# Designed miniproteins, single chains, continued (2), part 40

Each design is a single chain, and the fold is of that chain. pLDDT is the mean over its residues in the fold that is shown.

## One batch from the design tools (miniprotein)

Design m5458
Fold by ESMFold2-Fast:
Structure m5458 (fold): chain A 58 residues (1-58)
Amino acid sequence: MKLYRAIKDFEGPAPSMLSFKKGDILELLKEVSEGLYLVRNLKTGEVGVVGENYLEEI
C-alpha cells in the first residue's frame, strides 16, 4: 500500500476532486495520468483525484 501525506489544505471545487487537510494520509489507488492520482483519504474514507504537488510520499 503506497501512502502520501497532504502537505497543504485543499478544498476540491469539483465532485471528482478530493478535499483534504494538511497532514491527512492518502492511500494511492491509481495513477490517473502523469501528476494526477486517484487516492483515498484514510481519515474520511473519501475517494477522489489529487495533484502530486499536494503530496509527500511516506
Scores: mean pLDDT 79

Design m5459
Fold by ESMFold2-Fast:
Order: C-alpha cells, then structure tokens, then sequence
Structure m5459 (fold): chain A 74 residues (1-74)
C-alpha cells in the first residue's frame, strides 16, 4: 500500500515484535503485541487485513502452530 500513516507503521512493527516474542517463547508478550497491532488495523478501518495478518502470524510461527493458534483464539 501507498500509506505513510505512522500508526500503520507502528502496527507493522508490533506485528513483527509479536512474531519475535513467540519465537522466543514469550506467549504473553506475543499475545499483547498481536492484540495491539490488530487493534490499530481495526481503528484504521482495515478490518479486511485482520484475517490476512492472523494467517501470517500462524505461517511465521511454523515451529509453534498450537501456541500461535491459542494466541489467535484468545
């Protein structure tokens, strides 16, 4: 997208940090960061991206799919 919205950049940063936190085994931190990222996308009216981001989070954590699904279900 051509968006230079700083909130969108923050959401993308939080999403990447959520992936790193889960890879480090910090489930609570990963959940917090993912929830914050998805909330920003919703506030920007980009609910269309939420399922794509949820799928991406699962795909970027192939070594821990059950934990990724648990976070997404919460």
Amino acid sequence: GSSSDPRLEEAERLFREAIRALRAGDVARAQELLDRALQIYRELGREDLVPVLREGFLLMNPDRPELARAILAA
Scores: mean pLDDT 79

Design m5460
Fold by ESMFold2-Fast:
Structure m5460 (fold): chain A 57 residues (1-57)
Amino acid sequence: SLEELVKEGRELIEKLGEKDPVVAKVAEHELREAERRKDVETLKRIIEGIKKYLEKL
């Protein structure tokens, strides 16, 4: 589950980077920190935030 969330997050960040590289870099840093802490709740929140942001672009 943790590995699946990290993979999904990285794929979403790659898509985000095509449209907004600055926000993508911030999201990548946050994802990496959450992965290091094994913080599943924060990973889910980051993924949800990226999805919501991409839908508005």
Scores: mean pLDDT 84

Design m5461
Fold by ESMFold2-Fast:
Structure m5461 (fold): chain A 105 residues (1-105)
Amino acid sequence: MTIEEVKEKVRNSSDEEILELADELIEKGEGGFVLAIISTADQLGRHEVAREIARKAIEAKNQNLIDVLEIQASMLGIDEKINNVEEGLKLFEKIEKKKEELRNA
């Protein structure tokens, strides 16, 4: 499977099918492909399914997504470490709020 194949699958799939694909890739530890699903779904305006997949990946302790969240937090001036799932979910919600504030500024 390639990143291009993942993006094409997201474009041609329902929200339910995208969630099923994400669950499969999360189980396989394919963090890079999970990020490609999140990014593609968000770019297509499917923000709710993108957020749901991100939460699932955090709950699964997906290291690629955790690393991306810590980088995004640092860039936004948020100096918080993720030590558990609850902290990861809190940081994710904090980043999403900050992104919405910047998008509407």
Scores: mean pLDDT 76

Design m5462
Fold by ESMFold2-Fast:
Structure m5462 (fold): chain A 83 residues (1-83)
Amino acid sequence: SEALELAREALELAKRAKTDEEAIEAARLAGDAASRAKTEEEARLALEAGMLALKASKNVKAVTTAIGAALAAIGKLFELELK
């Protein structure tokens, strides 16, 4: 699935991120994966990617982007529970 592919890419980018720019890229992909998630598994993987991007983040822009991605994934998990 597109969400799963994006979440996996985001996770790999987050794992190797050494700069705020790389953390922001990983966080944006994680947020996109969260918005496209159709299953709990896809949404949880997007959340993991967002949380790892947050761990790699140092400046305000990177931190807020990663928090936004994580919150999007949490919101999607609640939405999927209501289906």
Scores: mean pLDDT 86

Design m5464
Fold by ESMFold2-Fast:
Structure m5464 (fold): chain A 74 residues (1-74)
Amino acid sequence: AEKEAKEEEKRLAENPNDAEAYLNLGKALAKLKKYEEALEYYDKALALDPNNKEALENQIETSVKFLSEIVNKL
């Protein structure tokens, strides 16, 4: 997860318009339970490729996990 995140950050430094790299970075951050950061990267992936079904599915799943953490603090 951390290694995967660093690799995708390097890819994005070389090509900032890589929607797949943003998606993969979001997935790596979600595995680290950094849900808020993961959602930001899914948003960037969708800004570049709004029809990316995998990005949409991961955004929804991660949003549910993030909301569950908030609700459990109430």
Scores: mean pLDDT 80

Design m5465
Fold by ESMFold2-Fast:
Structure m5465 (fold): chain A 98 residues (1-98)
Amino acid sequence: GEKYLLEINLVLETTAVRSAQLQRQGASSSELEQLMAEAEARLREIRREAKKKGDIKEPSEDEVEQTIRDLVQGAAQIGIDDPEAAQAALDKVRAELK
């Protein structure tokens, strides 16, 4: 449902903003990898809760795991490439959740 998509978007946009901050601070590759790993874990948790509520129809596990990895990697890269757009997107998602 809408709440499921907003929760996913909040994780992705938060990841984008945090990756931009880490790059600006000269953080290590391992700190960026840790950020992405935490985002992937959060997306898996959101998916588990949505499944329990019947809010999502499940594609295959392989498709889901690849999608989670691609979404998190893409979000981190967007933050690095355009930190202003990443911040604006996060602010928009936060407004929609309130």
Scores: mean pLDDT 80

Design m5466
Fold by ESMFold2-Fast:
Structure m5466 (fold): chain A 68 residues (1-68)
Amino acid sequence: MELEKQIEKLQLEADRYKGLAEIYRGASENARRLGDEETAEHFRKMADEYQKKSDELEKKANELRKQI
């Protein structure tokens, strides 16, 4: 029960970071379309950072799933 709740929490947090990565990726594309290259690159870096956090949390959740 506790382990299942921990997996759920990690997955939820991973999904949140993945959502943030998608938002910043969209913002980067929009900024580039408007000719704001500096803002586009800033949002691209943020998207990459959030995607890495999401991937790391998903790996942790998968490791715990193997223990069930």
Scores: mean pLDDT 85

Design m5467
Fold by ESMFold2-Fast:
Structure m5467 (fold): chain A 62 residues (1-62)
Amino acid sequence: MEELKERILELFKELEKNKNNPVKAKELYDELLELLAELAEKYGSETAAQVFAEVVKKVIEE
C-alpha cells in the first residue's frame, strides 16, 4: 500500500515538473493511471479513490 502511495505521489510531482513537455506528461499520466488501476485491483476502487484524494491533497498543501 505505502509503496503505491509513494509512487503515485512521485508521479504527480514529476507531472508538475514536466507540465511544458506534452510527450513526457502523457507518459507520466499513463503510468499514474496504471498505478491507480493496480491499487483498485488489489485494494478496491474506493480505497484507490481515497489514496488518490490523499495524494492530491498532499501535493496541493506542499
Scores: mean pLDDT 75

Design m5468
Fold by ESMFold2-Fast:
Structure m5468 (fold): chain A 70 residues (1-70)
Amino acid sequence: SEDEKIEKALELGGKAVEAALQGKFEEAEKLVKEAEKETDNEELIERIKRRVELAKQGVTTESGTRAVLE
């Protein structure tokens, strides 16, 4: 079922975000590739990749407050 493939891709995407938040970037990239194998839904995969990249930024770069004082 297509729904089952999407569900599995979302589970893998969630694990990839968790791995990225823990600083496990190599594991996160592997999980994203596994999600890409489960579904041809480009929109879903792009959303997963975006979430993973945001999680990586939260760990390694100008992470934290992105608020403007004003």
Scores: mean pLDDT 72

Design m5469
Fold by ESMFold2-Fast:
Structure m5469 (fold): chain A 58 residues (1-58)
Amino acid sequence: MDLLKEKPKEINVSGDGYYVSKVVEEAKKRGVKVTGSSYTLTDEQIAELEKLGFTRTL
């Protein structure tokens, strides 16, 4: 399997909450860990993303 050329094993993302949530959903499907932060997400929304494998930074 030659997946090393296309994607990292872990990514850090920041920005709008809608964008961050979409990145987390896609990363979950691809087995990639996501770390990052978003000022526009509520603590409850962040907790839901953490259930999908997201790790909040800061």
Scores: mean pLDDT 71

Design m5470
Fold by ESMFold2-Fast:
Structure m5470 (fold): chain A 72 residues (1-72)
Amino acid sequence: SEAERLLRQAEAALAAGDYETALRYAQEALRATPPDDRELRARALAVLGEAYFGLGDKEKALEYGKQARALA
């Protein structure tokens, strides 16, 4: 799906330490994910949390990490 392709790009950027690019793709993946697709939504939220943590935004990292865990 489109959401899965965007999420793979976000995960690749995260692995490369490109946190800004990871945020962009993860946000696009969230917008492309159906509201009832809890697995894809949780994965995108987890990438957002990790990317914010990498950028030093601990408050947003914690917020998104909590949302991802709630969906898992």
Scores: mean pLDDT 87

Design m5471
Fold by ESMFold2-Fast:
Structure m5471 (fold): chain A 75 residues (1-75)
Amino acid sequence: LTEQEEVDLLAAIAIITATVLRLHAKKRGDEEKVKQAEELIDRATAAAQAGNPEEVRRVYEEAVKLLKESNEEDK
């Protein structure tokens, strides 16, 4: 994979992860976490367009962390 292809794939994974977080937050009525998920989607998209793999990785890590926290609260 080229560096750009890697960035695009990581961004896609980050966006999917944030979208799952948004869906779970919306199902719970947690407007604050819905907003956080939407911000992560925007950041992943912007980082991918800028070709910034470090920022894409950070957004992915934040999305995974928030999804993990959301799952623990849901149980």
Scores: mean pLDDT 77

Design m5472
Fold by ESMFold2-Fast:
Structure m5472 (fold): chain A 117 residues (1-117)
Amino acid sequence: MKADEVIEAVRAGDEERARELAKQLTPEDAFRLAHRLVEEGLSPEELDRLIRIAQEAGNPYLKAAVELARRVRERGGKVYLADTDEESDQLAAQLKAEAAARGEPDRMGVVLTLKPG
């Protein structure tokens, strides 16, 4: 997957390859990458590098996705993916209820819609 290729390039310090891949990422690819960044446990330094690469590549979706993943990870949450707005709303409501039941509202995480509208 394109998300895994970006993560591998960043971890390898291959900034040229990471920039080339970053230019090719769609909004959907960027949201999938946000999910993977939280799961993979990239260092703060690796996340900062990826934000800079996204800016250099001119991909605002990737920059926003990495910044979101960083914030979610700092709160101990997770990034979830949904295909539709309805699925996103249902999942967000469920996660909010579960987090409230545990007394951990800040650990709810975030839902990203892959096909909004």
Scores: mean pLDDT 77

Design m5473
Fold by ESMFold2-Fast:
Structure m5473 (fold): chain A 72 residues (1-72)
Amino acid sequence: SSMLEEAKKLREEGLRLGKELKETATEEEIEEIIERLRELAEKGEELDEEERRLALGLHGLRYLEQQAKAAA
């Protein structure tokens, strides 16, 4: 289904952006990555319940990132 394909793309893009964020040093590039992650999260919220479960990895990535920063 097209919605399942979209959810998979959101998860893949989220993982790629997360890797870029970790390796990126400049403030401008970090802001661009954060804005893109925000766009992906908004798209994830518009998916139905099945597709949201597939997008869980994107939401989980953000949650783990925040927890890691708080624990440091």
Scores: mean pLDDT 64

Design m5474
Fold by ESMFold2-Fast:
Structure m5474 (fold): chain A 77 residues (1-77)
Amino acid sequence: SELEKLWEKSIEDWFATLDRDGDGVITKEELIAWLKETLGLTEEQAQQAFDYFDIDGDGTVTLEEFKKRIEEERKKR
């Protein structure tokens, strides 16, 4: 659907903002720093958000992990 395409595009755009090196991977430190600086989240809130996206528990978040987690949330709606 149109909403699904918009979600996917928004995720990709957001991920690109976090991925300063263009590697397609963001580290825990990069995501936490971005959340604190850009959204004004506390360290605890940023950690909770990272844990949510780190599906594999490897300490990094790929674009695929990001999309998969958002897709799971979308399916619950």
Scores: mean pLDDT 70

Design m5475
Fold by ESMFold2-Fast:
Structure m5475 (fold): chain A 78 residues (1-78)
Amino acid sequence: MAEEALERYLKEHGLPPLSEEQRKAVRAMAYFLRAVATGDEEDVEKAAELMGWSEEQKERFLKEARETRDFIEELRKK
């Protein structure tokens, strides 16, 4: 899981551990970033479940993931 991977990284580098609220936010953020990277919209749904987003908020974040993916692709051309 994304939160587990980050906790492992923090321990390896001597950084402080995450709180439960921070772990939840990190997991949701990791799902969103994964959706941006892969185009897998199911990951946005998982983030929405963790954060308690409404259907409207979920659709907005789906649009943001698509737009961010397009922006990153454009940056790679530079």
Scores: mean pLDDT 73

Design m5476
Fold by ESMFold2-Fast:
Structure m5476 (fold): chain A 70 residues (1-70)
Amino acid sequence: GKKEEAEKYFEKGKELFKEGKYEEAAYYYRKAIELDPNYAEAYKNLGEALKKLGYDEKAEVFFQKAKELE
């Protein structure tokens, strides 16, 4: 289902993040969010990937969104 597909994209993002592929990780975290807009962990991990890429202000927006969903 839609949530199961979101979880698969989230797991792919985590694998890429562990490999240091932060742009690709961010892409898959965004796909997870598109399928499940209430996926708090995906917003949190997207923020972490963006922070690794130097987009600190954008990262903070996603950290706040994750907090609002928890």
Scores: mean pLDDT 89

Design m5477
Fold by ESMFold2-Fast:
Structure m5477 (fold): chain A 56 residues (1-56)
Amino acid sequence: KDKILKAVEEILKKHPNANKEELRKLLEEEYGFELSDEFFENLLKLYPHIKEKIEK
């Protein structure tokens, strides 16, 4: 989970306007994560600051 959080923070630093779909695609494409819909939704619930940033 910590590795995914760091990857998310790095993606949002490079792509500050990334939406939810772009964030998921970049996590899979650049970092090689294979994310289920359930896992990704749970990740956003655990890290509400990320959810708030990508929903704006």
Scores: mean pLDDT 75

Design m5478
Fold by ESMFold2-Fast:
Order: C-alpha cells, then structure tokens, then sequence
Structure m5478 (fold): chain A 72 residues (1-72)
C-alpha cells in the first residue's frame, strides 16, 4: 500500500540518520531524521487506522525534535 511504501522510506531515512549520528555527523543525521519525520507524517495522513495514525504522528514528532536538537 501507499502507507507501507511511505513507512519503508521513513525507516530507511531513520536508519541513515542513526548511522550518521553514530559517526558524529550531526548535520547529516538531522537531515535524515527530518526526512524520516516527513515520510511518517505523510504515512499518517494516508492511514485510516487510528492506532497506526497516532503511532506515526508520535514517531514523526520525536524524530523532528531530535533533528532540531542536533542542529541547535
């Protein structure tokens, strides 16, 4: 489904963000975590299941906050 494709893209960026963070590249980590957040927000908008929607919105918010901290 479109939701599954968006989640997969979010997961890929989240993984790349985590790897960059582990390498000490905070700028690259922030960019990937922000991309992951945007994919999860789009997946939440496309989702009709309330539980999935809430989970994806929470995940997106957490990743955006992490990205913001890495840039500050």
Amino acid sequence: SKVDQLIAQGQQHQLQGSQAYGAGDNDTAAQHLEQASQYYLQAAKESTDPGTKKHLETLAKTLQQAADKLRG
Scores: mean pLDDT 90

Design m5479
Fold by ESMFold2-Fast:
Order: C-alpha cells, then structure tokens, then sequence
Structure m5479 (fold): chain A 64 residues (1-64)
C-alpha cells in the first residue's frame, strides 16, 4: 500500500540521518584517533551507511 511505502521511506531517511550524524562525530574523533582506530571507523561507517541506505539490517560477518 502507498502508506506502507511512505512509512518505509521515512524509516530509511531516519536511518540515513542517524548515520550522517555518526559520521560527523566519527570524523571529529578520527582527527585524534590512532591509525588502527581510523581504519576501524571507516569500516564501521561504510557498513552502517550501506545498510541504512538500502534499508537492510546489518548482519555480523561470517566467521571462518
């Protein structure tokens, strides 16, 4: 239904807005972070942003 579509769009938008706010905070912290922390922040940000943009729930990576 149209209302379900609009609700889904609003959820995705809110998720993207949250990730953008987290990115701004992460960038501020990255200026003082170690190289290892910066790499981890880039990885975490990328995964969260992709999940939020596509409305997909992030799943943990498979272990070996």
Amino acid sequence: AMEEFLKRQEEIRKNIDKVKAELDAMRARAAQATPEERLQLDIDYGIKLIAAAFGIEYKEPKKL
Scores: mean pLDDT 68

Design m5480
Fold by ESMFold2-Fast:
Structure m5480 (fold): chain A 100 residues (1-100)
Amino acid sequence: SVTVSPKSKTVAAGETATFTFTASSDVNDQLSWINADTGEVLITNATTKESGVSSRITGSGGGTNYTLTISNATASDAGTYLGQNDLTGELGEGATLTVT
């Protein structure tokens, strides 16, 4: 099974939001983070930031636990984020960020 936690998060502008992808088996670092609203890929191979993605957005983790971190949040960061196991194509549930 695959889970993303929390499923929703509200932060004030300037605060840090984190979402964790948890899988029942090793993902072998083949994990992407995706903006579900646009389909834009933000992070690949767990930690590799795609071109044009804000320096405030980072990926970390390994094995069965991976974290998306959005530091110094802005209103433009609000939206739904997906973790994808690229070995299987399995998607975690959408995780929604609200910035106040």
Scores: mean pLDDT 84

Design m5481
Fold by ESMFold2-Fast:
Structure m5481 (fold): chain A 55 residues (1-55)
Amino acid sequence: MTAEELLAEAERALAAGDAERAGRLAMQSGVLASNQGDTELTARAAEVGRAARAL
């Protein structure tokens, strides 16, 4: 899966209230985005991860 696909799944899990799944997928998305040099996508993944921890 691409970093964007992982982020989309993380956002879907977050909307469903699945904090564990959202956090895991956001972390994977952030790692891939960071490795690709995608600063914007890395920041978005971090925001989803923070939101998941707040659930």
Scores: mean pLDDT 85

Design m5482
Fold by ESMFold2-Fast:
Structure m5482 (fold): chain A 86 residues (1-86)
Amino acid sequence: DEATEALRHPAGHAFALAVATFLENHDPKAGKAARIIVEKLAAGMSREEAIDYAVKETGVSRETVERELDLLVKAARAGKEIDDFV
């Protein structure tokens, strides 16, 4: 799974966590959901299981968690790409 691979990459993981931290400082529940997604996917949990877990733990809507997952995966991919330049 490309999303899991991106989130397991050191730079990808760091960029995804930076986004989760930014969200947590502005919206604690949204940020917590984002952190759960990063942690659970990096740990090898499936996309659906990670989403279900984040929704259950935070009360954030599934639609919002799915949008966060898309942003976190984009951040992780960008981190991997940028790592090639530094």
Scores: mean pLDDT 83

Design m5483
Fold by ESMFold2-Fast:
Structure m5483 (fold): chain A 81 residues (1-81)
Amino acid sequence: MSLEKVERRAQALKDQGREAEAYLLLGEAYFIKKDYDNAIKYFEKAVEVDPNNKRAYQLLAEVYNMKGDEEKAKEYSKKAK
């Protein structure tokens, strides 16, 4: 799926009040593209909107692990409990 299609879907989710889901979708799209910096940015926005979102913490842990930041990966993995 093109990034433009993901961006349109994310906007539709925001319009429905599903802002955390919109940010997760954008972050996952960047993660698939191996753009880890933008993936982290959007997953952090998801956590800011919904601090209890375990999925966002799981994805942050995975992205930091892919970047080789084991300390942050462990930190976010614990928050995903």
Scores: mean pLDDT 84

Design m5484
Fold by ESMFold2-Fast:
Structure m5484 (fold): chain A 85 residues (1-85)
Amino acid sequence: GLTEEQVEAIKKAIEEYMKKTGKNKISLDEFKELLDKLVEEGVITPEQAKEILRYVEYYLKKNGKPDEISFEEFKEILEKLREDG
């Protein structure tokens, strides 16, 4: 699973992206780009990035939601990945 430090780093990356772009929701593709950047920075592994992305895809499909995710939904997903891994 993700460490608390990794969860906080991912949350900060999402918050900064939303602040910089003025967006309240981001697409799965935009989230993938953020995860790829965190892999390049050495914050998470490529394997962790794939696991996170697959979990977000599963969450969206299960809940019948479109391709965009709010910051509150990301917090719930990341907290679960911290607890369940």
Scores: mean pLDDT 79

Design m5485
Fold by ESMFold2-Fast:
Structure m5485 (fold): chain A 66 residues (1-66)
Amino acid sequence: LSPLELLEQAFELAKEGSEAAKKGDLETAIKLYEEAKRLAEQAGMRKLVEELEKQIEKLKEEKKKS
């Protein structure tokens, strides 16, 4: 995949992760964000990787509190 295709897939997975989190499915949300992060890493997009990592950490903390 080209870097652009990897980036577009990463954003789509992040969107799906956000929707899963809104429904309270934190495990699915974490998995989707982790896959988005993997694609962002392959695309070499360090800032996007950092943003996705922060979102994953937030969701993991939310799961611990619930």
Scores: mean pLDDT 81

Design m5486
Fold by ESMFold2-Fast:
Structure m5486 (fold): chain A 74 residues (1-74)
Amino acid sequence: MEEQLEKARKAMDESVAEVERLLDAGASQTEVNRAIVAGAKRILDAASGLPQEEKDAILREFAARVGEVLARRA
């Protein structure tokens, strides 16, 4: 469980960093949206086998972090 949670958090950190990189580079909304979707998929794949409550918590945290990044660049 702990190793899967660590992998999921690492996938989230990498996915948030990719979204920030794309926004800083002036990427299109389509490219940013694709990165968000790909990030969510990577997090779910890494979180495979975790309880649903843990998966929901990680995805909620990812959504909040992405939303904060987007708000800072609006």
Scores: mean pLDDT 82

Design m5487
Fold by ESMFold2-Fast:
Structure m5487 (fold): chain A 99 residues (1-99)
Amino acid sequence: MSEEEFLEEFERAVEEIARKLGLELSEEQRERILEIVRTYYEKKGLVYSVRTIAGAALKLVLGREGRPVSTAEIARAAGVSPSTISRAVEEIGSIVIEN
């Protein structure tokens, strides 16, 4: 897909997951999430589904801000297994957060 289509798909996934979690994201939080997604995609590509990457990136941003959401809650909102989210959080975190 094009970069524009890629970002639009991730933006929609992030908004859907946040809505299901009852979260209202600030513009700054959304930008941080998309920056994580973009950095991971440039280094690894689409190894996980869009919803998995979006959910993992959201969990990482909220955890960094002292507002942790459980892996189980993220997984339910993203429509994937908790183990899948856990693996994605670990991999994306090591690549993006630890840089």
Scores: mean pLDDT 79

Design m5489
Fold by ESMFold2-Fast:
Structure m5489 (fold): chain A 106 residues (1-106)
Amino acid sequence: GLSLTDLLQELNRLYVEAVKAGKLDEVEKFFEKYKDKILNPANLYLLMGYVYLQLGDYEKAIEYFELALKLDPDNADAWRLLGEAYEKMGDTEKAEQYRKKAEELE
């Protein structure tokens, strides 16, 4: 199992990969929103999912957003981003369903 230190190291590795892929602007803004909450494992999974989404690994993005939602089911960002990942995969029905869940939590 991953310790908090292992999760932080993996998040840092993913952040560097996103920067190398030219996704700095996209990831930096979202990371800034959660910078003071990164020690919460739900938010670490959320940020990891976001990086996978920006890198085009939609299956991994979905996996990590589902892990984030298992720990914090009231996180509107996680529902919205889960919807975006499904939209990127062409599943417009699931995308709309999860986007509506995000709106209900706002």
Scores: mean pLDDT 87

Design m5490
Fold by ESMFold2-Fast:
Structure m5490 (fold): chain A 76 residues (1-76)
Amino acid sequence: GLEAGKEAFNKGDYETAIEHYRPESEKGNAEAQTILGMAYKKLGKYEEAREWLEKALELDPDNTVAKAQLAEIEAE
C-alpha cells in the first residue's frame, strides 16, 4: 500500500517504494507518479524517472515537484 511505499522511500529503499507506488501510478495518480519518478531517479534510472515525471505533468501541469525533478534529470 501507499503507506508502506512512503516508509520504504523515507528509509532509502527505493526498489520497495517503486513496487508500492506503481499500481497507483498506473491508475493515473499524479502524486504517486511523481514519487515513482523520484524513486527511479534515486536509483539512477533516469529514463524511467523522466517517463513517470512527464506523465505526472500531463495530469497536473502545475506540479512544481515534478517540474523540478525533471529539470534536474534534463540538466544531466
Scores: mean pLDDT 83

Design m5491
Fold by ESMFold2-Fast:
Order: structure tokens, then C-alpha cells, then sequence
Structure m5491 (fold): chain A 60 residues (1-60)
């Protein structure tokens, strides 16, 4: 998988986990997405990942 594909997969899994109420999984996937976004210099995806982490943390 390319780094871009891994980033999109991680964001999708984080969003799905958040919608399913699996807040711990949402944080794990969103954290991975944040790491990948930082490596790629993708500021938009980094902000999306941070938003997902904050939403999940608010539910814990």
C-alpha cells in the first residue's frame, strides 16, 4: 500500500470506529492517520485526524 492509501485507510477506519462507538479503536486509527499525514506533509488530513481523536476522547 502507498503511504497515501494507508492514510486514507486509517482515516476511514477511524471514522467507522467512531460511528460504531469504538472510541479506543477510533483513537488508534486516527493517531496512525496523524503520523502518516505528518510524514506526507498533509495538513488537511492531519487536522481531520486530530478532530477524530478529540471527538473520541470526549466520549471516553
Amino acid sequence: MTPQAELLEALARASEALKAGDYEAAIRYATRAQELADELGDEFSRAEAEHLIREARAKL
Scores: mean pLDDT 86

Design m5492
Fold by ESMFold2-Fast:
Structure m5492 (fold): chain A 69 residues (1-69)
Amino acid sequence: MTVSKDTALAAVRQALADAGYSQAEIDAIVAELGKRLPDTVTSDQVGALLRDLGLDDAVVAAAKARLDA
């Protein structure tokens, strides 16, 4: 399913917060994703970019699960 960039960024923020990332780190990661993501995205595109940024597989899986729910 495709979602808006804003929906994808919100899901990523929540997954990072649940994983214990600081607010400053979450803001930096979300800002970088916002530069790379198109206006509509798939969970696979979000997951691929999170992996490219070096985030843990658990965080990638959590973000994708939120987007696919």
Scores: mean pLDDT 81

Design m5493
Fold by ESMFold2-Fast:
Structure m5493 (fold): chain A 55 residues (1-55)
Amino acid sequence: SKQQELEKQYKERMDEVARKVLAKVEAGEMTREEGLAEAQREGKKLQDEYDKQLA
C-alpha cells in the first residue's frame, strides 16, 4: 500500500540522518550533544513530511 511505501521511505531517511550525524560526531566535527540536537531537528522535519503525505 502507499502507507507501507511511505513508512519504508521514512525509515530509510531516518537511518540516513542517524548515520550521517554519527559519522560527524565520530569525526570530531560536532559533539554528541550537538549531534543529538541535529538528529532531532532533521527527524522532526522527516516526521512532518511523512505525516503530511499520509493526510
Scores: mean pLDDT 81

Design m5494
Fold by ESMFold2-Fast:
Structure m5494 (fold): chain A 94 residues (1-94)
Amino acid sequence: SARELLEEAEKLLEEAERLLEEARRALKQGDAQRAIDLARKAIELAQRARDLAMEALKDPSLSREEILRAIGLALRAIGLELDAERLIKEAQAL
């Protein structure tokens, strides 16, 4: 169901956010390779979350609140991907 897709997307984003925070800590400690690996995993999870949120939006029975939630999750995923890509570039410059 669309609701199950949105719940899965939220869980993937929570995991992606945690991995990105771990990547930032690794970068501060000088572990560039660990930072890159964690950030790449965060991008993978964020992309999956965006795909699930976009799939949920195909359901014509969605409430206004569910549509806004799906859009919000997709935007949050895009933001995480951009932050993670920036962190990878910073780590590669070391």
Scores: mean pLDDT 90

